# Designed miniproteins, single chains, continued (3): the designs that were tried, part 74

Each design is a single chain, and the fold is of that chain. pLDDT is the mean over its residues in the fold that is shown.

## One batch from the design tools (miniprotein)

Design m10548
Fold by ESMFold2-Fast:
Structure m10548 (fold): chain A 102 residues (1-102)
Amino acid sequence: SQELLAQTKQALAIGSHYHDEILEAVRAGDVEKALAILDEMRQQMLSILTDPRAQALITDATDRMKAIIRDRAATDPDGAARQITALWTGLAIQLIGLELDM
C-alpha cells in the first residue's frame, strides 16, 4: 500500500539518522551513548511501523546491533561499526522487500 510505503520511507530516514549517530558514538568509544541511541532508534522505528513482520525485523536487527556494541565496540570499534552497518543495510533491504510484497 502507498501508506505503508510512506511509513517505511519515514522509518528508514529516521533509522539512517540514528545509525550515523550510533557509528559516531561507537568510534568515539562511548558504548553507553551508542546503546542509548540504538534504544531511541528502535522505539522510533517501532512507533512508525506497526506491521508485526516489520516489528520482528526491527527487533531482531536492533537486538543483534546491541549485542555487537556490548561485545565488540570497546575492543574493536571499527569491526563493530562494519557489523552494525551490515545489519542496518540488511534491515533496510528487508523492510523495503516486505513492503513491495504487500
Scores: mean pLDDT 88

Design m10549
Fold by ESMFold2-Fast:
Structure m10549 (fold): chain A 73 residues (1-73)
Amino acid sequence: MNVIEALRRLGLSEEEIELLEKQFERPAVMEKAREEAGFSEEQLEKLEEEKKLLEKLKAMPVEELEKLFLEER
């Protein structure tokens, strides 16, 4: 995943990267929970926003992700 490569280049430890990978897989886990538990429309909209953001981050080039993380710091 390009975002993980960008974070490695910025000097994050493998432990920190592992924790962030778990955060990035959360939208998929939440989608499964949504299907099983029946979320409200409000909760579904929030999950869709998180999924879109994650997909955008995955699609971004490593150079662009490095810039984004430098700005967020």
Scores: mean pLDDT 66

Design m10550
Fold by ESMFold2-Fast:
Structure m10550 (fold): chain A 60 residues (1-60)
Amino acid sequence: SKLDDVQRQIDGTDRNIRQVQRARDQSTDPSSQQRADRVVDRMQQSRRQLQQQRDRLSQS
């Protein structure tokens, strides 16, 4: 179902966020940390959009 597909995308995004955050925490280079923060911010924005889509599908 579309709901299941969206949930899989959310789960995948959560795993990716955790991996990038761990890589960020292991880095001592400020520019690498800044790039990682931008990637996390973008992924969190995407996750919020997926969450809104999931909520909309659940209300239908």
Scores: mean pLDDT 87

Design m10551
Fold by ESMFold2-Fast:
Structure m10551 (fold): chain A 69 residues (1-69)
Amino acid sequence: MSEAEKYAEKAYEAILNGDGEAAKEYAYKTAVLGGVELGEKAIVRAYIESGNVEAAQAAGEGLKEGLAE
């Protein structure tokens, strides 16, 4: 498993737990490592499974910030 895949999985778990702060941080790290698509898929999957909208939105913000230079 790549580091990007590991952080995408951590973002997924954080969203499932409703932890917006952790979700944002892990999604940010996923994007910085070039795993933007992995992060997007993890966020969508976690939102569908959990319904945790706030944590999913926080993760989306982290992903966008990690993509920006």
Scores: mean pLDDT 86

Design m10552
Fold by ESMFold2-Fast:
Structure m10552 (fold): chain A 71 residues (1-71)
Amino acid sequence: SLESFNQSLQDAKDFGQKVKEEFEKSKTVEELLKLAGKIREVGEKHSKIDGGVALALDGVASKLRKKAKEL
């Protein structure tokens, strides 16, 4: 339903904000990869409700992996 979709989006936004804060503070490859792993787990749960939310979360995880390679 639309309510389940909106709740999923809100949960993704709240999680995304926390990830942004951790991304700015993360200075090691290990910390960035742990964040990417957590994002994948959240995305997996949301993929059963809406694939768009899962795709957006995978994009964030990809950016974290890229930053890890640049450290």
Scores: mean pLDDT 66

Design m10553
Fold by ESMFold2-Fast:
Structure m10553 (fold): chain A 96 residues (1-96)
Amino acid sequence: MEEEERRLNAEAVREFAEEAGAPEAAEVLERAVRRASVTDANAVLLQVALARSFLRKGNKELAAEEVERAGETLARVTGDEAARRAGRAVAEAIRK
């Protein structure tokens, strides 16, 4: 149901951050997604899906920008500023 949908979205975001080389940020983003509404979590999942698409095409900067936007969205909707820093950390890992 809604809780399972949030859990699956949180897991997908965590896996993306770990794959990008930012495992510490992965835990923060997973927590923030779990606390977000299903609508906000789905919006973040779409941003992460866009970032994955940009990475597959070799567009690291566009991928990093989408991840930064995801972190900013999570910080805004949850009030957890750690999510913004986590998004930045994943973006920096992508840019390396």
Scores: mean pLDDT 82

Design m10554
Fold by ESMFold2-Fast:
Structure m10554 (fold): chain A 68 residues (1-68)
Amino acid sequence: MKLSEEEFDEEVWLALALMELGIARSFGDSPEEILALLEKWRKRAEELGAKQTVEFLDAEIERVRAEA
């Protein structure tokens, strides 16, 4: 699997991000903590040019804000 910046695999990155999000939600993290995590990943995805991941994270951020 490609995990480096130059060999970035958007599907692998998204899978890892979703796993970490699932763990945070299972631990009962606050909406504010989840938002901070999602915003951190969104900035990284934008740096890597991962447009699909950015769009997904934007949708999740909006969903969490609606719940907060």
Scores: mean pLDDT 70

Design m10555
Fold by ESMFold2-Fast:
Formats: C-alpha cells, structure tokens, sequence
Structure m10555 (fold): chain A 87 residues (1-87)
C-alpha cells in the first residue's frame, strides 16, 4: 500500500540521519539503501516512486563523487526522499 511505502521512506530517512550522526561507512550506507529498495519492491511500490528513489540515490552519489563527503551526499538523498513524501 502507499501508506506502507510512505512509512518505509520515513524509516529510511531516519536511518540515513543516524548514519550521518554515526559517521557510517559508504558500505553501511549502500546496505541501508539496498535494503530499503528491496522492502519497497516487496511492498509493491509504484514504478514512479521507485524511479524517484533511484534518482534520489543517484543525486546523493553524484555529490559524494564531487566532494568525497558521504555526509553531503546523504543530506542530498534525504532532501530528495522528503520531496517524494510531500507529493
């Protein structure tokens, strides 16, 4: 359901905020993002939501590649995920 998908996105945002606070490694962050994507697939998230999720991850990854800063990349991904919840 969309309510289940929104809850998964809200839980992901909180997990990513904790990853920033804990200075989590890129491997730990990748694991969190992969788990969230698989959970959304099992919840049968709409294709549009899955596409926006992938775009949010890509935008954060681009910032990481440009800055070398995992925190800056995650902050961008979090903001993009919040936009999905506002629609």
Amino acid sequence: SMEEVKKLLEELIERLKEAIENNSSLEEVDAILQEAYMQMLRAKAPEEVLEKFVEAVKRGAEVYKETGDVKKGLEVTIEELKKILEE
Scores: mean pLDDT 87

Design m10556
Fold by ESMFold2-Fast:
Structure m10556 (fold): chain A 81 residues (1-81)
Amino acid sequence: SEKIEALAEALEAGDYDKAIELAVEIIESDPRMSPEEVETVRRILRKQAEAVQQGKQHLELSPEEQEVARKAIEALKRAAA
């Protein structure tokens, strides 16, 4: 709960570096996520922050990255419950 609240505050403040660190910490704490999947999530979040900074409307993810992103979303949902 506290980490999810801190993540929401970082996102509202536009502090993407802190938001990425908090999201990765939450996901890393989930025993269903492998270290390789956690590193893939970190790369996806970095790409998304860079795309926003460059004014891009769409983030292009591979099918493998899309599946890992889905697992990460489920991990965040579990942490928020």
Scores: mean pLDDT 78

Design m10557
Fold by ESMFold2-Fast:
Structure m10557 (fold): chain A 62 residues (1-62)
Amino acid sequence: GRDLAIDLLEHDLGVSRETAEEAIRMIEEGASEEEIVDYLMRNDGLSEELARGAVEALRKLV
């Protein structure tokens, strides 16, 4: 669930815990893929491809 999603973002993608927790909250609150992708790119410097992959993975884990 949520803890596995946070671990994936932190350990595999190098995303900060704060950014990971906020991205999960955005998914739970129904934010668009584009909003979450932009958030990950702006806060942790992920490429668009990595950010889109992260959103797809998070939607399956959350």
Scores: mean pLDDT 80

Design m10558
Fold by ESMFold2-Fast:
Structure m10558 (fold): chain A 71 residues (1-71)
Amino acid sequence: TQSAIDAVVAYAKKEVDEAVAEGKLSEEQGKEIKERIDATAKEVADAPASEAIAAILETTGAEIRKALAAQ
């Protein structure tokens, strides 16, 4: 369902914005991660909602971990 995907994207982006506000990520890293979240959401738009949600959350977590490891 598109509404469920939109809600998860909004949640993931909020988590990224909070990490930037807390100084854990740079503004540039946050922007790049949010772009990756948008790209993943487009790729999984036609997938079942559970699979789309899982893919978006996994991508978000992986990109955050990658950015933190680069510090």
Scores: mean pLDDT 80

Design m10559
Fold by ESMFold2-Fast:
Structure m10559 (fold): chain A 94 residues (1-94)
Amino acid sequence: SLLEKLSEALPELSEESQQAILDALRSLKDKYSNEELYLALLVLLAKKLGIELPPEIQALIDSLDKKKIEEAAEELGKLLPESVFEELKKLLES
């Protein structure tokens, strides 16, 4: 599945791309909860990579503050360089 491929692809990212993700998440830690940031990252990756979120993840987002999670995803999108998404796309297309 695409979710399995994503789980395999994340550790295969360059150190620079992994650090960029970590730095983006850390920069927002005082504004959003860890759960909100985790879900926001999944929303952003799904949008950028054209993957479907699992139904249980979608239900979790809908049960929480969906707007706040979407706002966090937009902020993460501004912080993350396009090269991170391009690396993930290449790994998923292999």
Scores: mean pLDDT 80

Design m10560
Fold by ESMFold2-Fast:
Structure m10560 (fold): chain A 74 residues (1-74)
Amino acid sequence: MEKKQELIEEIAELLRKLGFSDEAIANAVKMAEGLTLEQLEEALKKLKSFAEKNSLVAAAIYITGLWLDEQLRK
């Protein structure tokens, strides 16, 4: 659980660096809580790649896609 929380916090920090609002970051954190450790590690790696490209939109689409996949699995 603690390791999962650390990954979620790192994702939140990266989203803030990409220019997301505090409200958008809070919503993304709620979505990330539904992800597995492996999915969170993959998401962080992808978001870091998008940050290098300065692609806030691509990062948002990726996070939304992960959340939708998690909802469909429930």
Scores: mean pLDDT 70

Design m10561
Fold by ESMFold2-Fast:
Structure m10561 (fold): chain A 65 residues (1-65)
Amino acid sequence: SMAEQQAGIDEVIAVAEAKGGTLRGISGNIITVGLPRKDLASDNAAKGELMTAGAKAGHGVSIVY
């Protein structure tokens, strides 16, 4: 449903904000988020969480540092 899709998108935004980032935009099936670059382990963990949340919403995630 649209409500379930919106809940998934909200989860992507929440994960990004928890990592110190913000929503940049949504275009088609891609959610773009901006994140501060930290270290390889933290950046990889954030990417994994965002990709998982995005997939749940039926979206890909693009990350800009």
Scores: mean pLDDT 79

Design m10562
Fold by ESMFold2-Fast:
Structure m10562 (fold): chain A 58 residues (1-58)
Amino acid sequence: LRKEAEEAEKKSKEYYELGKKYKEEGNSTLSSGYYILGVGYETEAELLRRKLEEKERE
């Protein structure tokens, strides 16, 4: 769970960087796609962190 949350956070940041890069290059389609992926991984990381906190309290 901790490793999965860390990987999801890392992927979120990587996809946001790609979205920003493609936006600067004028490729709005790829930029939008990568931002959506970034948001998805950010949400996944948050859910995994909440589950980890619950397990640490047990």
Scores: mean pLDDT 77

Design m10563
Fold by ESMFold2-Fast:
Structure m10563 (fold): chain A 121 residues (1-121)
Amino acid sequence: QAFELAGEALDAARAGSVEEAIQLAEQAMALAPTDEKVLDAVVRAGRAAVRADPSSAEAWLTLGKAHLLAGNYEMAVKWYEKAVKLDPDNAESWSNLSSSYAELGYLEKSKELHEKARAKE
């Protein structure tokens, strides 16, 4: 089920249906947040989505979430930084960027970003 949703997200992204791809990818991650095959498929869908619409902050956020759940914290930071640059008012992007920096051991930076997330609630 979750892997099927991730495959549908990739197909939607390749068809240029970025909003549908994001919804399906988020659903796949919610159902199987620790499944490496599902997370790899969601990363593929997210990459296709950001290629289809590089201005979609939500697509960059979804790609970042997949990397965060997969333990790829440096990649998660990179994609969340793109998401906050496109939509600086999205509290979730700032919160997830903070969490990614904390996992990398950058505690002062994580605290700064957590305060930004709180300010955007």
Scores: mean pLDDT 87

Design m10564
Fold by ESMFold2-Fast:
Structure m10564 (fold): chain A 78 residues (1-78)
Amino acid sequence: SKKEKVKAIYEKMRQILKEIRPDLSDEEIDELTKAWLADALGIEVDPDMTLEEFIEKAVENATDEQIDRLLEALEKES
């Protein structure tokens, strides 16, 4: 589903950021991941939003093409 794809994108980017920035806490990585995804999808992140609410907003406001493009970019099959 679209929601499962958005969650997969979030989790993949979180793992990438964790590898690039091992100096950051899990909380800081989560905030960077939300900020990156919001920027990539062209949506605004509200500071009071939970992760679940943010995922729902991404699903509602992003196109299937945007989501598929991000997923492909993160899952470079070599």
Scores: mean pLDDT 78

Design m10565
Fold by ESMFold2-Fast:
Structure m10565 (fold): chain A 90 residues (1-90)
Amino acid sequence: EPVEVESDDEESLLRAAEETRRRIEGRVSPEDLAAAREMIDLQDKYAKEKKFEEGSKKLKELLEERKVSRDAAALAHYDRLLEELRKKAE
């Protein structure tokens, strides 16, 4: 079923994501964040080839192999979410 999206909900989602990001930011080193961003870039590369499911599996394997912190991965993911939400708000 289609979800009803109100204009104020986008601002609320953006605010909540920014708040969560701020809580995580203090616990993440620049090196961990850079590694997490690299892994998200790999996910985007697989998405371009329309191999979304395989790309997600590969990303999960790489996260475990490289021992990237969950906080770093979450922070990088929130950065992407915030960018997408801001793009929609424009």
Scores: mean pLDDT 66

Design m10566
Fold by ESMFold2-Fast:
Structure m10566 (fold): chain A 68 residues (1-68)
Amino acid sequence: MSLDEKIAELLAEAGRLVREYYATGDPALGERALAVLDEIAALAESAGDHRLASFYRRLAAHLRAEME
């Protein structure tokens, strides 16, 4: 599986978890979504794509702000 395919799959999971979080208010779902976004950023960084890693860290920060 390519890096892009892995990221797309993880983003789909993060989106599903965010929707479930907004539907239920369960903080565990929000924290799982954040963990998935952090995993995407770590994968991008380990591949040497610092721009992509920064982008996903910003997405995680936006979700965290919305959960506050």
Scores: mean pLDDT 79

Design m10567
Fold by ESMFold2-Fast:
Structure m10567 (fold): chain A 83 residues (1-83)
Amino acid sequence: SKRELAEEMAEKDLEILKKELAENDKEEIVELLEKGIEEAEARGGPSGRFYAEVSELAKKYVKGEISEEELRERLAELYEEYL
């Protein structure tokens, strides 16, 4: 289903982000995410909005503003919306 695919994609993104956080400085990850948001917003359109929102959620998680469970759920919602 569309929801199952969205959950799978969200889980893969979370796995990648957790690996990056284990191997790199948090501050460097935040800077990369901020750059990604700027580039996505500059591009615009549905694709640009999607990647900006994904990157903003990842940034909130990295900064400790949202839980892993909340990030997973919010990413799944975004993927379901844009699939």
Scores: mean pLDDT 85

Design m10568
Fold by ESMFold2-Fast:
Structure m10568 (fold): chain A 86 residues (1-86)
Amino acid sequence: SREDLIQGLQTLIEQIDTLIEEMRQNNVPQDIIDKFEAVRQKVQDILQQAQAGADLADVEAALNAVLAEAQEVARQYAEYLEKKRA
């Protein structure tokens, strides 16, 4: 439902905000943090579209695209952590 989608988007933003705060506290490079902030902004834009009554299929397509971008950023962060531990 639209309500479930909006709640999911809000939860995702909260999770990204928590992760960014933790990354700042752990002195993660700003370029990685900037990429997560860019993903966060895209999720926020999708949330606003969903709240404004945009078509659910369009909202879901946009979310799937941003989740793919988020997976790539998460992969880059994981690679950074592996190099830092080595």
Scores: mean pLDDT 86

Design m10569
Fold by ESMFold2-Fast:
Structure m10569 (fold): chain A 84 residues (1-84)
Amino acid sequence: MKVQVVVEVIADGKVYRYEGEPGETIEVEIEAGGEEVRVRVFLEKGDKRYELEPPQTLKVGETLEREFEVEGKTVKVIVKVKAK
């Protein structure tokens, strides 16, 4: 069964989706026209989705860095928010 971490960044009314398998790093830079973005992190296993942490709000200039253990391997998530 495929297992992956999914990062969704909601910026300027758009949803950006990024995926990473166990052992991978998800590193994204988002340019925002507004003052803040919403970040959600999920574990997807087959047809099911589980939230790994509560939704986070990041302001322009902030960085989110997280590590999750999935099937004995680390998935690293880095989200950087820049002004457009």
Scores: mean pLDDT 84

Design m10570
Fold by ESMFold2-Fast:
Structure m10570 (fold): chain A 72 residues (1-72)
Amino acid sequence: SERFQRIKGELLLRIQQVIQEGLAQGLSDEEIREAVKKVLDDTFKENPDLSEEEKEELREIAERAVDHILRR
């Protein structure tokens, strides 16, 4: 759905911001991963109508984004 695509886009931008801020502050990879988990939690609380499948997709996207950015 368009709404789900918007949620994914907003989540990815938020994750990128949190990772960049964490790197700028000298946070460890583990601390950055915990910060990203909090962003996911916040997204799920703001969107309680998300299905379990949609939540799993968002978790997977977040994990891939973190791995991609921290590896570079």
Scores: mean pLDDT 84

Design m10571
Fold by ESMFold2-Fast:
Structure m10571 (fold): chain A 75 residues (1-75)
Amino acid sequence: MDEEFEKAERALREAAVKKGLFDEFLARAQAISDAVRAGDYARAAALARETGERLGVPEAGEVIARYLEQQGAAA
């Protein structure tokens, strides 16, 4: 897995824990996974950006969103 993606995921997870929003983070991660399973990478990317903004780390959300958009373009 890409090191930048792993750092972004850790940043989102840590922000969720610090803000007491870990359950919300898990629900959002599940929604992103559901979108990816459905082949809707554009929706998955939008959800990743929303998650980053919600948790106060928009740069991390953007890294994950770009990764998902690249997966959609390759599929």
Scores: mean pLDDT 82

Design m10572
Fold by ESMFold2-Fast:
Structure m10572 (fold): chain A 68 residues (1-68)
Amino acid sequence: PVKQPTVEEILEQLKIVAEDMLKKGVPAERVLTFLERMVAHLQSEGVVSEEEAREIIEELRRYIEELS
């Protein structure tokens, strides 16, 4: 597929979700687990590669740690 969201676009969307969940009082560990499952689902559907999925998870983990 030629019109897939970029890794950066996916990261920005998931960072917004992470911030929203944290602001609503969801624990950081639970937020990360939720996002990891979402990224795994995107990988299983072929939206992102294995390498892209790892990169997204790494960046999200770092971002959540910075906010927490």
Scores: mean pLDDT 80

Design m10573
Fold by ESMFold2-Fast:
Structure m10573 (fold): chain A 87 residues (1-87)
Amino acid sequence: MDEAIRRVLIERYGASEAQADQILADLDAQEQRLLALGREVGLEEQARAVVDAIRDMLARGLGPEEVAAVNAEMEPLARAFEEALRA
């Protein structure tokens, strides 16, 4: 899956190999963070739904800027889960 998305970023949208690798690494890190945090606070299904929605958007051929915007929107959700864990 990640290899196919990496090729789309490079071949279709003109990202460099290093840029594509970094975007995918950041996306994977945010997905793992959301899933882990969601599990800890009992919102695993909600976290999975967000991850699935992002993967669906990537499958529709979003470019690097759209992927970066989605990653930025995931940050407030991850923060909310972290705050719930600390409460």
Scores: mean pLDDT 70

Design m10574
Fold by ESMFold2-Fast:
Structure m10574 (fold): chain A 88 residues (1-88)
Amino acid sequence: AVDELFAQIERTSAETKGTGTPVTLLLAGDGRTLQVTLASLELAREFKERALALGLAAVIYLPDGGPVEESEAAFRRYQAELARALAE
């Protein structure tokens, strides 16, 4: 479930803070948003795939602010879901 995924992502972020090559994972959907820093691109990709399977929008950013593997469609979907969450 979305709650379980968010809890796992937040726990992983906290437990691995200050290790690896950090990337930012942005999630939005189902009236919810999460912005989190993860220790590796591999972890971010795994959580992104799980989020997409649950119907959430997900984008990954490198430490320099550059997006990774993000299509224009994926980014637009994230923006739309973010707007929905903010509007409620």
Scores: mean pLDDT 74

Design m10575
Fold by ESMFold2-Fast:
Structure m10575 (fold): chain A 89 residues (1-89)
Amino acid sequence: SPAEKAERIYEELKKILPFLSDETIKEIARFVANLDLTDEQIDELLKELSKAKSEIDFYEVLLNFAEKHGLPKEVILSLKRYLEEVKKK
């Protein structure tokens, strides 16, 4: 289920992105779970995110992944809006 997928992604993100708040990691996990990515693409994303050393670096990695995998412009725009809302908190 999407909820089980989001929980799995959340647990992995929590280990590799300790500089993000728990609420932000949960929101990202739900977003990623809804992108209709394959398990292999999720593993690639988690591997790339493990290289992030700051919140800004994380934003760059996530946006580059979305562009690389040809996600729809609407998804990329929603991701940018989501990240702007996170910055306001």
Scores: mean pLDDT 75

Design m10576
Fold by ESMFold2-Fast:
Structure m10576 (fold): chain A 88 residues (1-88)
Amino acid sequence: TMPLALLLRLTGEDFEKEGNYEEAKKLYEAADRALQEGKEEYAQEVLEEIRERHKEEGIAYLKALIASGKLSEEEKAIAQARIAELEA
């Protein structure tokens, strides 16, 4: 199980709740691909794509997700590392 795939899926659920079904589907597909291929690099590429389209909202969402307590300590560390990469 790939921790970043959970972040992609939860982000997709959030977009779906906002009525953005196109972005939600893309994130769900990315989560599935990351799980099947076992590629952390792929998950990072998708997060960078989200950064370009929704940079401030995406980073804010990840920070809020960390603060929500929904993530394990390992998932929080990975999310924090990805936020740092997205802000670079």
Scores: mean pLDDT 66

Design m10577
Fold by ESMFold2-Fast:
Structure m10577 (fold): chain A 64 residues (1-64)
Amino acid sequence: DIEAQLARVRAFYDSLSPKQQKAYRLIMSQRDIEKADLSKIAKEAGLSQSTVSKIRKGMLAVSE
């Protein structure tokens, strides 16, 4: 159900801090989320690469 999936995605995004939401948007702007340059995104968002990796993992989990 697409609506249930969108609700999960929205809830995940709303659970993030402002810096983590910035990282989320930067990951979403990539053509391929799984191939996103996490190091570059971490630097732009002011987060650790580990934190950005966890955000990407969460994004993939709620979209499936």
Scores: mean pLDDT 80

Design m10578
Fold by ESMFold2-Fast:
Formats: sequence, C-alpha cells, structure tokens
Structure m10578 (fold): chain A 55 residues (1-55)
Amino acid sequence: GPISVKIEGISNEELIKELEKKGELLYEDENKVVFKLKDGTVVELDKKTNILSFY
C-alpha cells in the first residue's frame, strides 16, 4: 500500500519545485499534483494538507 508523510515547514510551491527536479509531472489540479520519479516511484502531493503519498 502507499506510504504517506505530512511535510511541515515547506510551502506547496517549494515542494513542487523539488519534485519537478526529481521527476516527470503526470497530473496537476487545484487539489493535487502527481509526479513519476526517475526510479519509477509515483508521488502524489495533496496541496491542502501537504501530505506526500508514495506508490
């Protein structure tokens, strides 16, 4: 199952910039952004809660 971690002390904008450096944007809307990292891991960021989920 997915591993989920709440990220504190970093804004959504800064976290998205870090994910952009590490992977490919798969999906974005007002509520979430999804990236595929170089190792094939899929990462979802919830923009409201700042929770990262790894698949």
Scores: mean pLDDT 84

Design m10579
Fold by ESMFold2-Fast:
Structure m10579 (fold): chain A 61 residues (1-61)
Amino acid sequence: DELAALVGPQGPLTAESGVLAQLGSKRIEDPELKALMERAARSLNPRARALALEIARSLKE
């Protein structure tokens, strides 16, 4: 995928991966919260991705 070369550490695929890793470590039972975080991390809106990452960071130990 040629577009993968343009996806930096703050890119949507990297944000999605980071968010999912944090959600897994917290074992969040709320399926709506999980779906919302995944949706935000995959969003084309950079603000939504930034908010998802901030929430994930708040969930870190």
Scores: mean pLDDT 60

Design m10580
Fold by ESMFold2-Fast:
Structure m10580 (fold): chain A 96 residues (1-96)
Amino acid sequence: MKEENEKRLVEQLERLTELYQRDPEVARDALSLAMKASSGEAANAMLYIGQSVRDGKEAKLEEALEELRKMSDSVQQALVDNLAEAVARGEARLAA
């Protein structure tokens, strides 16, 4: 569902930004893992996500959401699920 996908993207972006503040290497690894879910159409969204993580969640967030809205529901779900998995792995690595 597109509305749920947008909400989940914002939540994962906030978590990824927190991860970046704690350990930039772990956050970059998580972002790189998430990029593997990127189709050609998702590439711009991932670019804006990476920029928002580095500069703060509001930087390029609207551009990332605009790119997300252009994708099919299945591509949106795949992108958000991959981000969620990557963030969870990064958080677990820092907790160990």
Scores: mean pLDDT 75

Design m10581
Fold by ESMFold2-Fast:
Structure m10581 (fold): chain A 91 residues (1-91)
Amino acid sequence: MYDLEVPPDPAKALELLRSRVEGELESLLHLAEKKGWKKLAEKLRELLANLDSMNEEELLKVQRAVEEAAKLLAEGESEEKILKAIEEVLK
């Protein structure tokens, strides 16, 4: 199904959220790898590996963590600060 109006089914909403979060994580991972940020890259790969097992609340937390990380990365913040922000949001 490739329609602009997705049914309000929880399963479909969750699938779309997971797909969006996966794309955001992959984009952030590429930037982290280009900067040589091995610890952040490892954390992002861990989150990607666990996406299929996450519920809606966990996916929303990961999405928020990725959004915060992307902002900090765009602002030129350190790997350590970005990692702490991700860990705090995921608590």
Scores: mean pLDDT 80

Design m10582
Fold by ESMFold2-Fast:
Structure m10582 (fold): chain A 85 residues (1-85)
Amino acid sequence: SAEIEEKLRKALEILEEIAKKYNDKELLKLVDEAREALEKGDWYAFGASLSKAINLAKEKNLDPEKVQEAEKLFNEAMELLKQEL
């Protein structure tokens, strides 16, 4: 679904901005892994890497408002996926 893909891509963009803003090496690695999975068309690995990146950013209290936005987009995408299965 284009809507699911758009929400997940927006979540990645938010996490990439946070990772670059705070120069967090662990978060940068996870967003790079998510981007690589996306380029390979591995949507399962992409979702898994996004989930890990959101959780890491939450644990480190990096830009809580933006992380909440990324998490909302991710959760909305997962709910849409469940409805299509």
Scores: mean pLDDT 86

Design m10583
Fold by ESMFold2-Fast:
Structure m10583 (fold): chain A 71 residues (1-71)
Amino acid sequence: LVPRIKAALEAGDFDTALHLVELAVSMNISVDDLQSMRDHFQQARSQATDPSHISKLQTAIDMLDSKIHTL
């Protein structure tokens, strides 16, 4: 899952990346994998200039942070 999210982000496919996060937070994923996903989204967010992309990336980060906090 982490390599697939990284590939989607590198391809600029933020809709696929967000969908994969929605799937990840609904599953019993390790904290290490959730943190790795968060790091990839943070990196993508720092490079994004499009407001719609920034919004989607921030939504994914918020979902991951919420899931990590509950663990």
Scores: mean pLDDT 80

